# Designed miniproteins, single chains, continued (4): the designs that were tried, part 24

Each design is a single chain, and the fold is of that chain. pLDDT is the mean over its residues in the fold that is shown.

## One batch from the design tools (miniprotein)

Design m12803
Fold by ESMFold2-Fast:
Structure m12803 (fold): chain A 88 residues (1-88)
Amino acid sequence: GLKELGEKAREYALKALEYAKKGNVDKAIEYVDKGVDYIDRSGDLEAQVYAGMARIQLGVGKLIGKPQEGAIEAAKLVLEGADLLLEK
């Protein structure tokens, strides 16, 4: 159900945040993408807004030459979306 998808999204969001803070942007993006996938599979529109914003932060970070900062913000947004699924 939504709880299981939220738990997986949260696990990947926390891994993404750890790698992003360490400057491992490639691994951070990999884990953001995994977390976003679980949120998308939930079908929850509110959580999917956070997933969409996370994708935007990755794109903006790349375009302005701040990919680590973008990955940190994206991971935080995936975590918020995951936590929202866990409250439902």
Scores: mean pLDDT 89

Design m12804
Fold by ESMFold2-Fast:
Structure m12804 (fold): chain A 81 residues (1-81)
Amino acid sequence: SALDEAKAAAVAELTARANELYAKAKTLPQDVSEQILKEIDGVEIEAAIRLTEARSVEEVEAVLRETLKRMDELEAKIDAA
């Protein structure tokens, strides 16, 4: 279905983005890295729940946009570390 395809695409895009953030965070000092990695994990867990519960393509698109924005904010935090 279009909904299942949208969910799969959103999972793929968020997974790719999260992997970029994980790789970047791992270059930081251990204490800072551990905190940022927990924040990335939290964002991924929340997004996975929201995508599972999404009932329309529009809801999937909203989760994707909001989660990518949160990931952009995390990247800015990593860059400031």
Scores: mean pLDDT 90

Design m12805
Fold by ESMFold2-Fast:
Structure m12805 (fold): chain A 81 residues (1-81)
Amino acid sequence: SLADEIEELYEKLKKNFDEETAKRLIELLEQAFKEQLPELTPEQAANVAKQLELVKYYIETMKEEEVEKRLLELRKELAAK
């Protein structure tokens, strides 16, 4: 499932930070966001969209700590039960 792929990539990223793994995880989180969009409040949707934009920026600037922080928040918002 999409959630299983997100978890697998997140665990890989935690063990060894890799830009390609981070980019793939973002792609899956963007897919999850699109799929969950009708179920999100406007405030939740705006926050997720902002975090996705920021994490892309931090990957481009190689800010690993900021990438990890934002991916954790996105995972919480989009992988919530």
Scores: mean pLDDT 75

Design m12806
Fold by ESMFold2-Fast:
Structure m12806 (fold): chain A 82 residues (1-82)
Amino acid sequence: EIEEKLKSEDPRERYLAVWELIEQLKEKFDEKVLELVKEAMNDPFKGVRITAAMALLFLKHFYPEIPKEVQAEALEILMKEG
């Protein structure tokens, strides 16, 4: 269901799907959910990429399981695009 929304042609639907993934990560860490948010940092729509990057940088304070490489990629996106 959520994976189908992430593949939508509508960037607004993909944006909302990313927010659903962020809410899931806030409740419980899940590696599969983290991978989907990480993939959203490569979305063609700038707003989706920035949202995913901001979320990962916020969540790193609660989840040390988020790799440093992912944190660095998120920071780079925000510095270049946001």
Scores: mean pLDDT 79

Design m12807
Fold by ESMFold2-Fast:
Structure m12807 (fold): chain A 70 residues (1-70)
Amino acid sequence: SEELEKLKKERQKLIDEMVAKLKSLGITPRNLFELRVALLAVKDKHPEIKALWDKYQEISKKIRKLLEEE
């Protein structure tokens, strides 16, 4: 579960970084749903933000796998 806590911290760091970059574009998501919508809107023009979202999804998959493994 030390690995799970490390992954949760890394995921939160990615959320904070994505929110900060979106704020620099004039977008302030208030929740995870608004964050997702904003990311879909900017992904084609901002590959750096897409890269953070891709990492977030990869970490989320790792967390899910650990929760499914015993």
Scores: mean pLDDT 81

Design m12808
Fold by ESMFold2-Fast:
Structure m12808 (fold): chain A 65 residues (1-65)
Amino acid sequence: MEEEREKALKSLEGGEKAIEEFPDDQTVLLVVRHEVEEILEKYKEDEEVKKRAEELLKRTQALLP
């Protein structure tokens, strides 16, 4: 449980870095969005993970057309 949570947080951090480095890469943005949506579904009761995932999803959606 904790190990999977830590992995989710690292995935969110990776996504944050990916959209910062490649904000114009639609493929990168779509991949990050998909991963964030999966994390939100899995961790809907974890407020810390949910808040961070929601922030990343919002940033990713702002960059998508």
Scores: mean pLDDT 80

Design m12809
Fold by ESMFold2-Fast:
Structure m12809 (fold): chain A 95 residues (1-95)
Amino acid sequence: MKIELSEEELEKAAEELKAMIIKAAGNEEDIEKQIEILRKKTEELLAKEPDEKVREEYARFVEKIIELLERIKKGEIDWKEVVEELIEEGIKEEE
């Protein structure tokens, strides 16, 4: 069964996630530019990470975030749905 957060909790989590992505992208609010900046920063971080497993886990996490941002850009999902999908992925990884 789906874990249901309250509408207020989802809105707060969505706003916090959106703010974190903006900050990670150097205060860029345009989703297309956020994707470009995050890809570039990820490549730079992976080049500096000596642990292969840490690199693979970080790369998978960032690719998931980029996939979700691309879906927001296309109007397929909103920020609340991004939070819900991230929660569902976390549950699957624990099983």
Scores: mean pLDDT 74

Design m12810
Fold by ESMFold2-Fast:
Structure m12810 (fold): chain A 87 residues (1-87)
Amino acid sequence: SVKEQIKKAKEYVDKGDFEKALPYITAVFLVPEPEYKAEVYRLMARAALISEKPDVKAARFYRNLALKYGVPEEELKEIDEKIKELE
């Protein structure tokens, strides 16, 4: 299910394992249900920052989509600080 894929992606992102997170994020991104868009974009922003070559531009793009789809700005502080560190 979409919920299980998001849960697995979150587990690997929380561990800093970009390679293992990516298939779960990609699967949800290809067939996202509207109610999960906010969480998916938040996970994509986090994944972009933990990759071997962090993609700050992608992280900022997905961070802004997460905000648009309902993630409170205070819940994006960790992403915002990591973007700032990598600039």
Scores: mean pLDDT 80

Design m12811
Fold by ESMFold2-Fast:
Structure m12811 (fold): chain A 85 residues (1-85)
Amino acid sequence: MKAELEELGRRLRAQVEAERERLRAALAAELGDAAAAEAITDMVVDGWLRVAEALEAGDLEKARALYAEMAARVEAALRAARAAA
């Protein structure tokens, strides 16, 4: 289990960093607000990096809790940004 979670965490970290610019560009195009797009992109990347860290530590329950926390924050931020646009 530990080695499998560590590998999953490493792969997740690499994928998140690789997708950062694509996510930022897509959000900027959707929201029409570069600052909001950057802030939400940072929130998503930081959230997934925290999940990856928990997985690398072998703590699957913490990883699930961190994912739920990130998802809720991102959803709230997207709703606020769309309402402000």
Scores: mean pLDDT 81

Design m12812
Fold by ESMFold2-Fast:
Structure m12812 (fold): chain A 88 residues (1-88)
Amino acid sequence: SEEEVFEEFLKGLRELAKESDPETRKVINELIDLARQLREEGKSFEEILLEVQEKADKLFIEKNIKPEDVRKFTKLLHEYRLKVLEVK
């Protein structure tokens, strides 16, 4: 169930990247790569979501990502944070 929720999160990020402009897509792909790396290192899904959020916040500021794209990402992250609580 946690593995399924993690894979759904990655699918959500990939779909968001597909709908985004090239700069936003690069940022989201970097976040997907980070999430995969942390999972391979044995991090919990909660730890992965926290690290992805911290990196996202820095990259969104650095790359001047549009507020609407930041909101879409934040909504997705919040959705999966709630799903994590339901599978624990």
Scores: mean pLDDT 85

Design m12813
Fold by ESMFold2-Fast:
Structure m12813 (fold): chain A 65 residues (1-65)
Amino acid sequence: LDKEKLFQLKQRILDELGRNTVSREELRELAKKVGLTDEQVDEIFARTGSKEEITLEDLQELLTA
């Protein structure tokens, strides 16, 4: 998983949504803007417990792994 792009994704969630949570659909849309593939997005969902809402804390855990 590209940690540079994952960091950019986290920043875009904050900047564009103003929330610390994101839906699976919103995450996929924003991830495409930073150049993450559908397979990389599916990996993010799998590693964050495939939850309905993903938090910035969930993404931060992936960055520190």
Scores: mean pLDDT 81

Design m12814
Fold by ESMFold2-Fast:
Structure m12814 (fold): chain A 66 residues (1-66)
Amino acid sequence: SAMDELRAEIERLIAEIIEAELAGDEEKVRQLMDQLAALLNAHFSEEEQKEVLRRLLARLHAARRA
């Protein structure tokens, strides 16, 4: 479904943001965060957006501890 494709794109962006953050690529992080924000603003409620951002922060925290 279109929603499943959108969810997959969000998960891809989250993974790439984490990789770019760990690599110290600030420009790539900015570009990917802009893409994520655009998708979230176009398709998701404020509460759904907060949940996606919570998951991103949790995964980033876990990756930094690994």
Scores: mean pLDDT 86

Design m12815
Fold by ESMFold2-Fast:
Structure m12815 (fold): chain A 69 residues (1-69)
Amino acid sequence: APEAALAAAGARGEAARKQVLDTIEKINNDEEVDPKLAEALLTSYRGELEINPDPETEALIKKLEEKLK
């Protein structure tokens, strides 16, 4: 079993979620965010979502997309 890969995936998931939440908070507060950074985070988080679909995560990604556009 790839224990190290599993642990790394979990840690990346948490970090990605926090980054998405932080970015959404900045956008919701009408703070300036780098569009490229927001897109990069969105793309990375979508990758994580494809591995482990989560309704809450899907909602966050959708909200980020709506706000970014």
Scores: mean pLDDT 65

Design m12816
Fold by ESMFold2-Fast:
Structure m12816 (fold): chain A 66 residues (1-66)
Amino acid sequence: TTEELLDKFGKAAASRNLANAKAALDQLPKEALPQAEEILKTIMAKLPPSEVLEELKKHLEEKKKE
């Protein structure tokens, strides 16, 4: 479900697991991308800066353009 994918994305992003976070994003329907974006913003606000989180932000923006 979309809820399960959003949960997987959030957990992977918080753990800096780029591969699992990208896999969850790629399975999300386009209408759920704003929810994934809010999850990522919340994580980025609470955690130290990370190349993994920056890469996820770029991947999400690219997916939104498709």
Scores: mean pLDDT 80

Design m12817
Fold by ESMFold2-Fast:
Structure m12817 (fold): chain A 59 residues (1-59)
Amino acid sequence: KPRPIEIDLGDETQTFYAEEDAVVTLHGDGSTTTVFLRKGETIEASTVDGVPMYRSPSL
């Protein structure tokens, strides 16, 4: 039962915290990247050359 969430990425880094299981679609410049997050997970997302990229900031 992941919640569908869409995030529009400009040329800025955005941090998203999942309050529940979620399927997150990141929108870049003409492209998208989809990531599954479990409750309590955090990602840091940014656009690289128009493509949405993400990483875990758990360090």
Scores: mean pLDDT 76

Design m12818
Fold by ESMFold2-Fast:
Structure m12818 (fold): chain A 114 residues (1-114)
Amino acid sequence: SISSASNKAAAEALEKKAEELQRQADELDKRAKEYRDKAEKDSSERSKLLHEIADLLNESASLLRQTSDSYLQAAKALKNGDDAQSYLNLANGYLQLRDSLLTRTKQLEDTLEA
């Protein structure tokens, strides 16, 4: 049916987004590790700032993985003909929190370069 085909296409789009978010989370964790490694070698006041940036990047990565999981749950619901809206609402909430953390991360990175 047209409805079943539409649900399948929407589910496949969410699964693709989930995979992309997992890759982005891995990249954020890698950046966090680089900042932690720099912090351990830095004896100045900058060490605290480097640790804060690393913590925000790890938290952002965690939120992206939670968004990914919510998209996979939404995709499963759509494939089963069930309502996906609660999972999509959770995903949107996690993305808004991630955007706030990345804005804070950029502000701290700009402080390091000043």
Scores: mean pLDDT 90

Design m12819
Fold by ESMFold2-Fast:
Structure m12819 (fold): chain A 72 residues (1-72)
Amino acid sequence: EEELARRRFEANAAEGRKAVDEIMKIDPEKGERYREAFDAALAHAEKLPPVGAAATLESFTQALRKEVEKLK
């Protein structure tokens, strides 16, 4: 259902933004690069069908969370 896919997209976007903020606090240079990459991924995902957009952003957000754990 499109509504569920949209909610997943919004939740993953919020989680990804938080992960970028955490990386920025630990390594500002790396955080800035991930912020640019995340913004580009958001722009790309917005052009996809809702299910594809949610899946693409979910994968990217998981990678960002992994990076936060590595930097701790």
Scores: mean pLDDT 80

Design m12820
Fold by ESMFold2-Fast:
Structure m12820 (fold): chain A 100 residues (1-100)
Amino acid sequence: DPNELLTEESLKAILDELVKAGNILDYKVTSTGETRTVDGKEVPVFDVELTLGPNVLDESQRGKKITIKNVSTLRDLELVLTAIRGGLIKVEDGDVIEAP
């Protein structure tokens, strides 16, 4: 379910799979202490710092470190990473991107 609500444990499990797939090299998850409402439920908000892996389409973006803010659902993470991997978004090292 792409709208699945993330816990810190489920988020780390997804990120571990992305490391194994070569989509990212490493990650760091930070709990913000903030919450947001999704489908009437209050859920935690995470910031995800990650290094882009060798499977990114644009070779110039590989190895760049970015932070994705406002992550609470699987979709939040997938939309940003799919856009970067597909070359729809270009990033610079140290960039901060908010999940939609």
Scores: mean pLDDT 78

Design m12821
Fold by ESMFold2-Fast:
Structure m12821 (fold): chain A 69 residues (1-69)
Amino acid sequence: SREALLQQVEELQEQNRQRREDLRRRARRLGPSNRRPPTQEDLDILRRYRQLAEEEALAAAFAANGPPQ
């Protein structure tokens, strides 16, 4: 059902909120990137943010593609 898909999206968003907090902590340890050249860890953090965003977008698209009720 659409409700089950929306619940799955919400659960994924909550899990990814925690993952984003971990990424923010890693970024803070490196310091602001505008004050130093980018490192491999900066690129890893960016890639992980993109992966989380893509995962959420796909889940939301599946929830949105249900028939109108």
Scores: mean pLDDT 76

Design m12822
Fold by ESMFold2-Fast:
Parts: structure tokens; sequence; C-alpha cells
Structure m12822 (fold): chain A 127 residues (1-127)
């Protein structure tokens, strides 16, 4: 029903807020990292939390049209894959660590923006 879809949209908005908070917390932890190993550990912790968010997203999107569910799931899966690539980068300098932090921050913001765009498209169809 439209009422059930509206409830799922509100749960998706909460998930986006959780992702924004996780981004801020992760950036703070990355800035506090004193070694490449500590930095990688922060990325692995973030990846774990993203996998939990992916599981939650699959559940809260069950009654949305399959196209929207698939788009949201793909955004989170692509972000998880990118974080795995970042965690596997050879960091040889403080500059490379700062570049990896920037790449993380940009990738996470792009994922947030894409999910927000999808939510707006669903809301427009429910009007």
Amino acid sequence: SKEEQKKQIEELKKLVDELENLRSDTVAKMRAATSAEDFRKVLEEYRGKLKEMLKKAKEITKNLPKDYQSKIIKVLEDLIAYVEELANREIKSDIEMLMALRDFDVATQNAIDEIKKIIKEIEKELE
C-alpha cells in the first residue's frame, strides 16, 4: 500500500541519517590514526557497519518496487566494494593517507546523495 511505502521511505531516511553519522565518526577515527595499520582497521570497521546497513536496507525496502530496491542495494554494495579497495591500498606517506581519507569522504557522500535522490524519486511517484 502507499501507506506502507511511505513508512519504508521514513525508515530509509533514518538509514541515511545513520550513514551520515557513521561518515562523521569514521572521518574522526581516520584523522586520529597514527599508522597505516590503524587507518586500515578503521576502514574494515566501517565496511563491517556498511554490511549491517546493507542487510537492514534489504529488509526495509522489501515492499518498494524492485527497481528502486535494486538501485539502493547497488549503491551500498558499490560503496562496500570501494571501501575494500581503499583498505587494500599501499599507504607509504602521510599525503597518501590524507588522499585515502578524502577518497573515502567523497565516495561516502556520493552514496548518501544518490540514496537521497532515489528517495525523492519514490516520494514523487507517491504524490
Scores: mean pLDDT 87

Design m12823
Fold by ESMFold2-Fast:
Structure m12823 (fold): chain A 66 residues (1-66)
Amino acid sequence: TQSERITVEVVLPGDASDEEVRRAALELLDRAVRAAGGTASDIRVEVRTGPDGRKVGTVTATVTRP
């Protein structure tokens, strides 16, 4: 069994809603976890606006593989 903490980021235009950013980040996490053949836990999502006005979504999660 392997467990690791992973981080994925998405960058969207500044007019994107926080919900759109969270959805994009979670979709990216889901694809990464599925590719790894694992399960995700302790999921945290943060949305922020960068200095150039773009929206940044960061997701951190613990991925456990058998």
Scores: mean pLDDT 82

Design m12824
Fold by ESMFold2-Fast:
Structure m12824 (fold): chain A 72 residues (1-72)
Amino acid sequence: SNDLVIEQALGVLEIHYAVLKKLLEQGKISLDEAIEELQRVTDRLVEQLKKEGVDPQPIIDYTEELIKELKS
């Protein structure tokens, strides 16, 4: 179902966000590098959802919130 596909995509974003946040807190990457990498993951997920005919808007919205959290 579309709901399950969205939940799986959100889960992938959450895992990448957790790893990037930890690397940022440890000083292993810059904020700009963390945002760029999160955006690359998001772009790939959005592309895949569009190819499957699934609305990617929930993934886009969640990524914007995660980027705001990285900046705070």
Scores: mean pLDDT 88

Design m12825
Fold by ESMFold2-Fast:
Structure m12825 (fold): chain A 73 residues (1-73)
Amino acid sequence: VQDLADQLLSDDPDVRGRAAGQLATSYRDDPRLPPMLRRAYQSPNGRVPVQRTVSMLERINPDMARRVRRAIS
């Protein structure tokens, strides 16, 4: 899961997009997700991918989306 969080910070936008989707789908229930996405959100490259992950989570796991939003606030 940390490898996917690191991929959110990639210089390649396709890698960032894939990582965002995989975090929202494969790790949607992982309790490590909010603190990892908070760290990624502090990076300029991470802000848009984290927002994409949150948007996907709103449909798949709304409780996790809420936790992530709290973490990045």
Scores: mean pLDDT 79

Design m12826
Fold by ESMFold2-Fast:
Structure m12826 (fold): chain A 62 residues (1-62)
Amino acid sequence: SEEKRKIMAEIGELMSEGKYDEAIKLAEEAGMPGVAEGVRLLKEGKIEEGTALIGEELEKHG
């Protein structure tokens, strides 16, 4: 949980910089496929779908 929280903070930082592809890669490397797909949706402007998918992945692990 704590380690994944740190990875999520780094993913958020990358997204704030517009580095969506780097954020997707980090999520995939961290074994969070739902977060990776959620970030893809956010990159496409599908904010509601992307945030929902990220939330579901995080709840599944905590």
Scores: mean pLDDT 81

Design m12827
Fold by ESMFold2-Fast:
Structure m12827 (fold): chain A 72 residues (1-72)
Amino acid sequence: LAADLALARRLIAEGRHKTLMSAEEVAKAAVEKMGLSEETAKKIGERAVKLGEINKSFRALAIDVSLDLGER
C-alpha cells in the first residue's frame, strides 16, 4: 500500500496522471511498464485517481489558506 501510494504520487508529479485520467488508464500504464498483475494494477490505478482528487482538494485548500494568511 505505501509503495503503491508512493508510485501514484510520483505519476501525478511527473504529469503522467491527472484527475481526468481514469483508474483503468493508470492501471494500463502500470501493467505495461512494470508487468504488474491485474490486481495490483487496479489497486494502483484506484489509489492514483483517489490521490489526484485529494491533491486537487489540497491545492484549493492551500490557496484559501494562503489568501487568509495574506490578511495578516
Scores: mean pLDDT 56

Design m12828
Fold by ESMFold2-Fast:
Structure m12828 (fold): chain A 65 residues (1-65)
Amino acid sequence: GPLYRVTLTPDKSALRSDGSTIPGGSTLVLEDVRFDSDGNLLGTDVATGAGVLIGASAIASVEPL
């Protein structure tokens, strides 16, 4: 599927399904990107293979690769 570059706001973290925390300001390459009804981003971190949940307010940018 298409890949997306997702950047977090500096002040807000996100979570991977493996329990690791993604610090604020991080940039991720995600696949299988989708949004829930609250605007939270779900996807798969290409670097780790883990599922990722990014809160709507933690999203700085989403760009197709």
Scores: mean pLDDT 84

Design m12829
Fold by ESMFold2-Fast:
Structure m12829 (fold): chain A 81 residues (1-81)
Amino acid sequence: SVEDIVLEALEELRELFADDPAVVAAIDRALARIRAGEDPVEVFDQAVAYAVHRALEAGREDLLARVVELDKRTVAEIEAA
């Protein structure tokens, strides 16, 4: 399901940012929002946007590249579902 794809992608995003408590907290809120019935795609887009912002602020081009790749893969999986 789209929800399962998004939940798995959010867990992967959480692992990428394990050392950033702000991103971890944002992802935990995103997971709670999806469980409360919010649109998984909209919530995922917001979580990715925040992760991108945090990677740019930290000057972590390596993290930015990984977030972009995760986003592209996740969008492709959602579109195929």
Scores: mean pLDDT 88

Design m12830
Fold by ESMFold2-Fast:
Structure m12830 (fold): chain A 84 residues (1-84)
Amino acid sequence: MKPEEIEPEVVEEARELIKRARELIKEAFEKHKDSKDTELIARLVGYEIRVIGAEIGLEWQDREEIEIALRDLPELIEELEKIL
């Protein structure tokens, strides 16, 4: 097993960001489900893929993936909140 070098507070922060991002992505897809904006839909799909990657990284206790999530998810959340 990989040693648990990640502080519990960091894991919890990543988990909260993933949960928030997932909620916003779900709301954005529902709001824009009939949208003709192919670029917007492609961007939402990109956000979903990034959140899935973060969820997998957290499940595997991958420090690098968790650090990427902590960096990228706040910006992703801001962009989703602007779209909603």
Scores: mean pLDDT 78

Design m12831
Fold by ESMFold2-Fast:
Structure m12831 (fold): chain A 81 residues (1-81)
Amino acid sequence: MELAEEGLRLAEEAVRLAKEGKGVEAARLGKKGAELGLEAVKKAEKKDLPLAIGAALAGIGAAFEGGLVGGEEAEKLAREA
């Protein structure tokens, strides 16, 4: 599941950026990770579905964490995730 793996990597990077106080960048990457995870869910076989769902949720969580520290711009990006 290359889409799910890429989405998960972006979510992990987004969480790292949020911890550094780069909320807007974190929310943007988290949103992108969530979008890739969602695409993976649409294309997933039954056996890969848990990984795809996990990637989407990780991206959403990372975007939300970015939104908490990045102000209005980051909050808008987090809500779109």
Scores: mean pLDDT 79

Design m12832
Fold by ESMFold2-Fast:
Structure m12832 (fold): chain A 78 residues (1-78)
Amino acid sequence: RAALAARVRELLKQLRELLKKAKDVAKAIGALLRGLGGVEEAMLEDGAKDEADLSEAGLARAAADLAAANAAAQEAVA
């Protein structure tokens, strides 16, 4: 687990720096999420024929988890 903890720590540090300094990154992520929404719809209809869909689905899941956490935080603050 130590290796996983170190990996997560490095990724979080890089993510924090990117998000902190680049508001444009959030806009790019929003556009990417919209694109992934289209891929998700295609996957549901065809059952994800290609492994490329799995890679994008993995990114979409991570983004969705972040969005859910943000929504929960906003509801707690409201």
Scores: mean pLDDT 57

Design m12833
Fold by ESMFold2-Fast:
Formats: structure tokens, C-alpha cells, sequence
Structure m12833 (fold): chain A 74 residues (1-74)
């Protein structure tokens, strides 16, 4: 089953919390900015009435991009 938007947002927050916990201190401000930007994007998509499936796909992509950036900076 597709998660609710609330569950998707909770997973997004948890994944960014995990990234921040393992990130070097000098890279945490960038990850925090990426998290905040992603939150604004997800808020907009919810307001525009995007389906939970589409919102989930977007959230997953945002987290994957942050993981990629962190890996390239390490």
C-alpha cells in the first residue's frame, strides 16, 4: 500500500536526520538547506493536490540527491 502524505513526510525527516547524524560538521549546513528546500517542494506538491505516490517518488528523489551530494563531498 502507498503511505499517507504524513508517513511520507515522516520518512523524509527521518532519512535527513540519519544523513545529518553521519555527515561531517562542515557539511551539515548544506544538508539542512537541502532538507528545507525539499520540505518547501513537498509542501507545494501537496497544495497542488499531487497523489501520495507522486509525492513519495519526489521525496525519495530528494533524499537520494542529498545522499549523492554527501558521498561526493566525503
Amino acid sequence: PVPTVEEIRAEYDARFDALLAKAPPEHRPLLEQMRATGDRVLDLLEELGWSPERIRATADGLVAQAERVLAELA
Scores: mean pLDDT 85

Design m12834
Fold by ESMFold2-Fast:
Structure m12834 (fold): chain A 67 residues (1-67)
Amino acid sequence: ASVTITSLPAEVINSKEEALEALAAQARALAAQGVTKVTLVVPSDVLDAEALKAALEAQGLEATIVK
């Protein structure tokens, strides 16, 4: 299964540590639902797209980042 995330948790915009934790929780929930691929759409002002991708992949998801 694949999912596109177009709405990020508020923490992803506001703070690096809280952003990674919130995204990891969302990724964990998606993985529990049987999702294997995620496309993450991020605004240009988001902290670090590679760190967000790594957080998704740490939960076992195949992640693609789009700005």
Scores: mean pLDDT 68

Design m12835
Fold by ESMFold2-Fast:
Order: sequence, then structure tokens, then C-alpha cells
Structure m12835 (fold): chain A 76 residues (1-76)
Amino acid sequence: LDSLLQEARDGVAALEAAVAAGDREATREAIRRLSEVLMRLNQALNETTDPEQKQQLDEAIQRLQDAMARGERALG
């Protein structure tokens, strides 16, 4: 879980940096990687019964979806 949450944080930071730099190719690659992380986060959420882990996963999923939406808008 911790490694997956760290991948989500790192991926969001990379996407935000690419968008800020106006780097369209880096933005597309970051969105692609975050789509893979999002799938894994949703799988973990479906398999967990721990309320604290569910909260951490929900927060990570929301943050990642918001970042991806901003990245997609930046691409047009």
C-alpha cells in the first residue's frame, strides 16, 4: 500500500511539473502512468476492509483524478 500511495504522489507531482513546463509529451506520459496507478488503487480499494486504508486510497484516487483532469485540459 505505502509503495502504491508513494507512486501516486510521485506521479501527480510529475504531471503537475510537466503541465507547468508546457511539456505536452511529458504530460501525456504522466497521464498514461497515472491511469495505470489509478487502476491499481481502485483494485486495492475493492480488496481492502480496513477503514483507514480505504480513506487513504479514496484520498489518493481523488487527488490523482483531479490531477489527470487538469493534465487532459492542458493538452486540449
Scores: mean pLDDT 85

Design m12836
Fold by ESMFold2-Fast:
Structure m12836 (fold): chain A 101 residues (1-101)
Amino acid sequence: MITKVTLTAPLKPIKTDAKAEDASESKAAEIVLSKVAASKEEVKLVASPETEIVGKALEDGNIKIEVIGPPEKARKLAEDAKKFFENVMGAEVEVEEEEVE
């Protein structure tokens, strides 16, 4: 069974002082966020052989990040990404989980 975890957060520059490199578990989310912020295009990244991250800039100035994979891996990666947005960027993150067959 595959789970999709959707994160919605304000699209903001990463704070240099926050040393985002220390959040290695959120590295995939950081890369996706940086590319979406720069290009305003949809970015897809294979985080592991079983997990995918898709980032997209929304018209309301938010970013939508979808983590797709096995439930345990998708939830862990999504939780790490949520912590990155909340602790590094000071953003409030909305999280939604759904099962995808």
Scores: mean pLDDT 68

Design m12837
Fold by ESMFold2-Fast:
Structure m12837 (fold): chain A 80 residues (1-80)
Amino acid sequence: STAALFEAQRRLAVRVLRAAGRDELAEELERVMDEIEANGYKPTPEQEEKLREIEETLRRIAAEQPELVAAVRAALQAEL
């Protein structure tokens, strides 16, 4: 479902940002995603732009710290 995929993406992205020491950005992502969920999973253009900026940051983290991303994925898998 859209809700399940949205929550899975949110969970991974937030944990990666926090593991990378980007706690304020993780909180901003959670806020934006809460707003999108409250609006029936329909982002505004401004929210889409913010998500793109965060995605670019996540791509940089994955390129610079691939082991950190792998550790977060393993931790989330263990939490299932």
Scores: mean pLDDT 82

Design m12838
Fold by ESMFold2-Fast:
Formats: structure tokens, sequence, C-alpha cells
Structure m12838 (fold): chain A 78 residues (1-78)
């Protein structure tokens, strides 16, 4: 998508990636799930922009873990 992702779209992508990680490494998935729960707990009263940035960081961490597990390729910058 060319538009910036909403919090709901970020959460959906995180859920999909965590599902893939959980099938291969449940411990890593639990650590990322704990991070998501802390973001939800600490950011309940935060601005949408701040919450979106926190979810983006979690998404990036999940993508790195998927690459480490050989489930997804990280795009290479040319």
Amino acid sequence: SLSPKSIEELKKEIDELLGKIREVNPDAAEQLEAMRKEIEKEMKNSDEKTRKAKYQLLLDAARVELHRLGLEEIPVRL
C-alpha cells in the first residue's frame, strides 16, 4: 500500500507474522507477544501517532525474527 498504514493494519500484519514465528519458534513468538501487550498496556492513553510508531517498531522486530528463522526475506537496498 502506498498510503501510511493504520494501527489496525499494523496489528494485523504483526498477528500474521507472529503466527508464522510461533509455528517455528514459540519462545520468540511469546517474547514478541509480550512486547505487544506492554505497548497496549503503556500506550492506551497515547496519541495515535505514538502508538502507530510503537507498533511499527514491533512489526520491524517481527520481520527481523522471520528473516532469522528463514521464513521471509528482508528486502535488500540497492
Scores: mean pLDDT 72

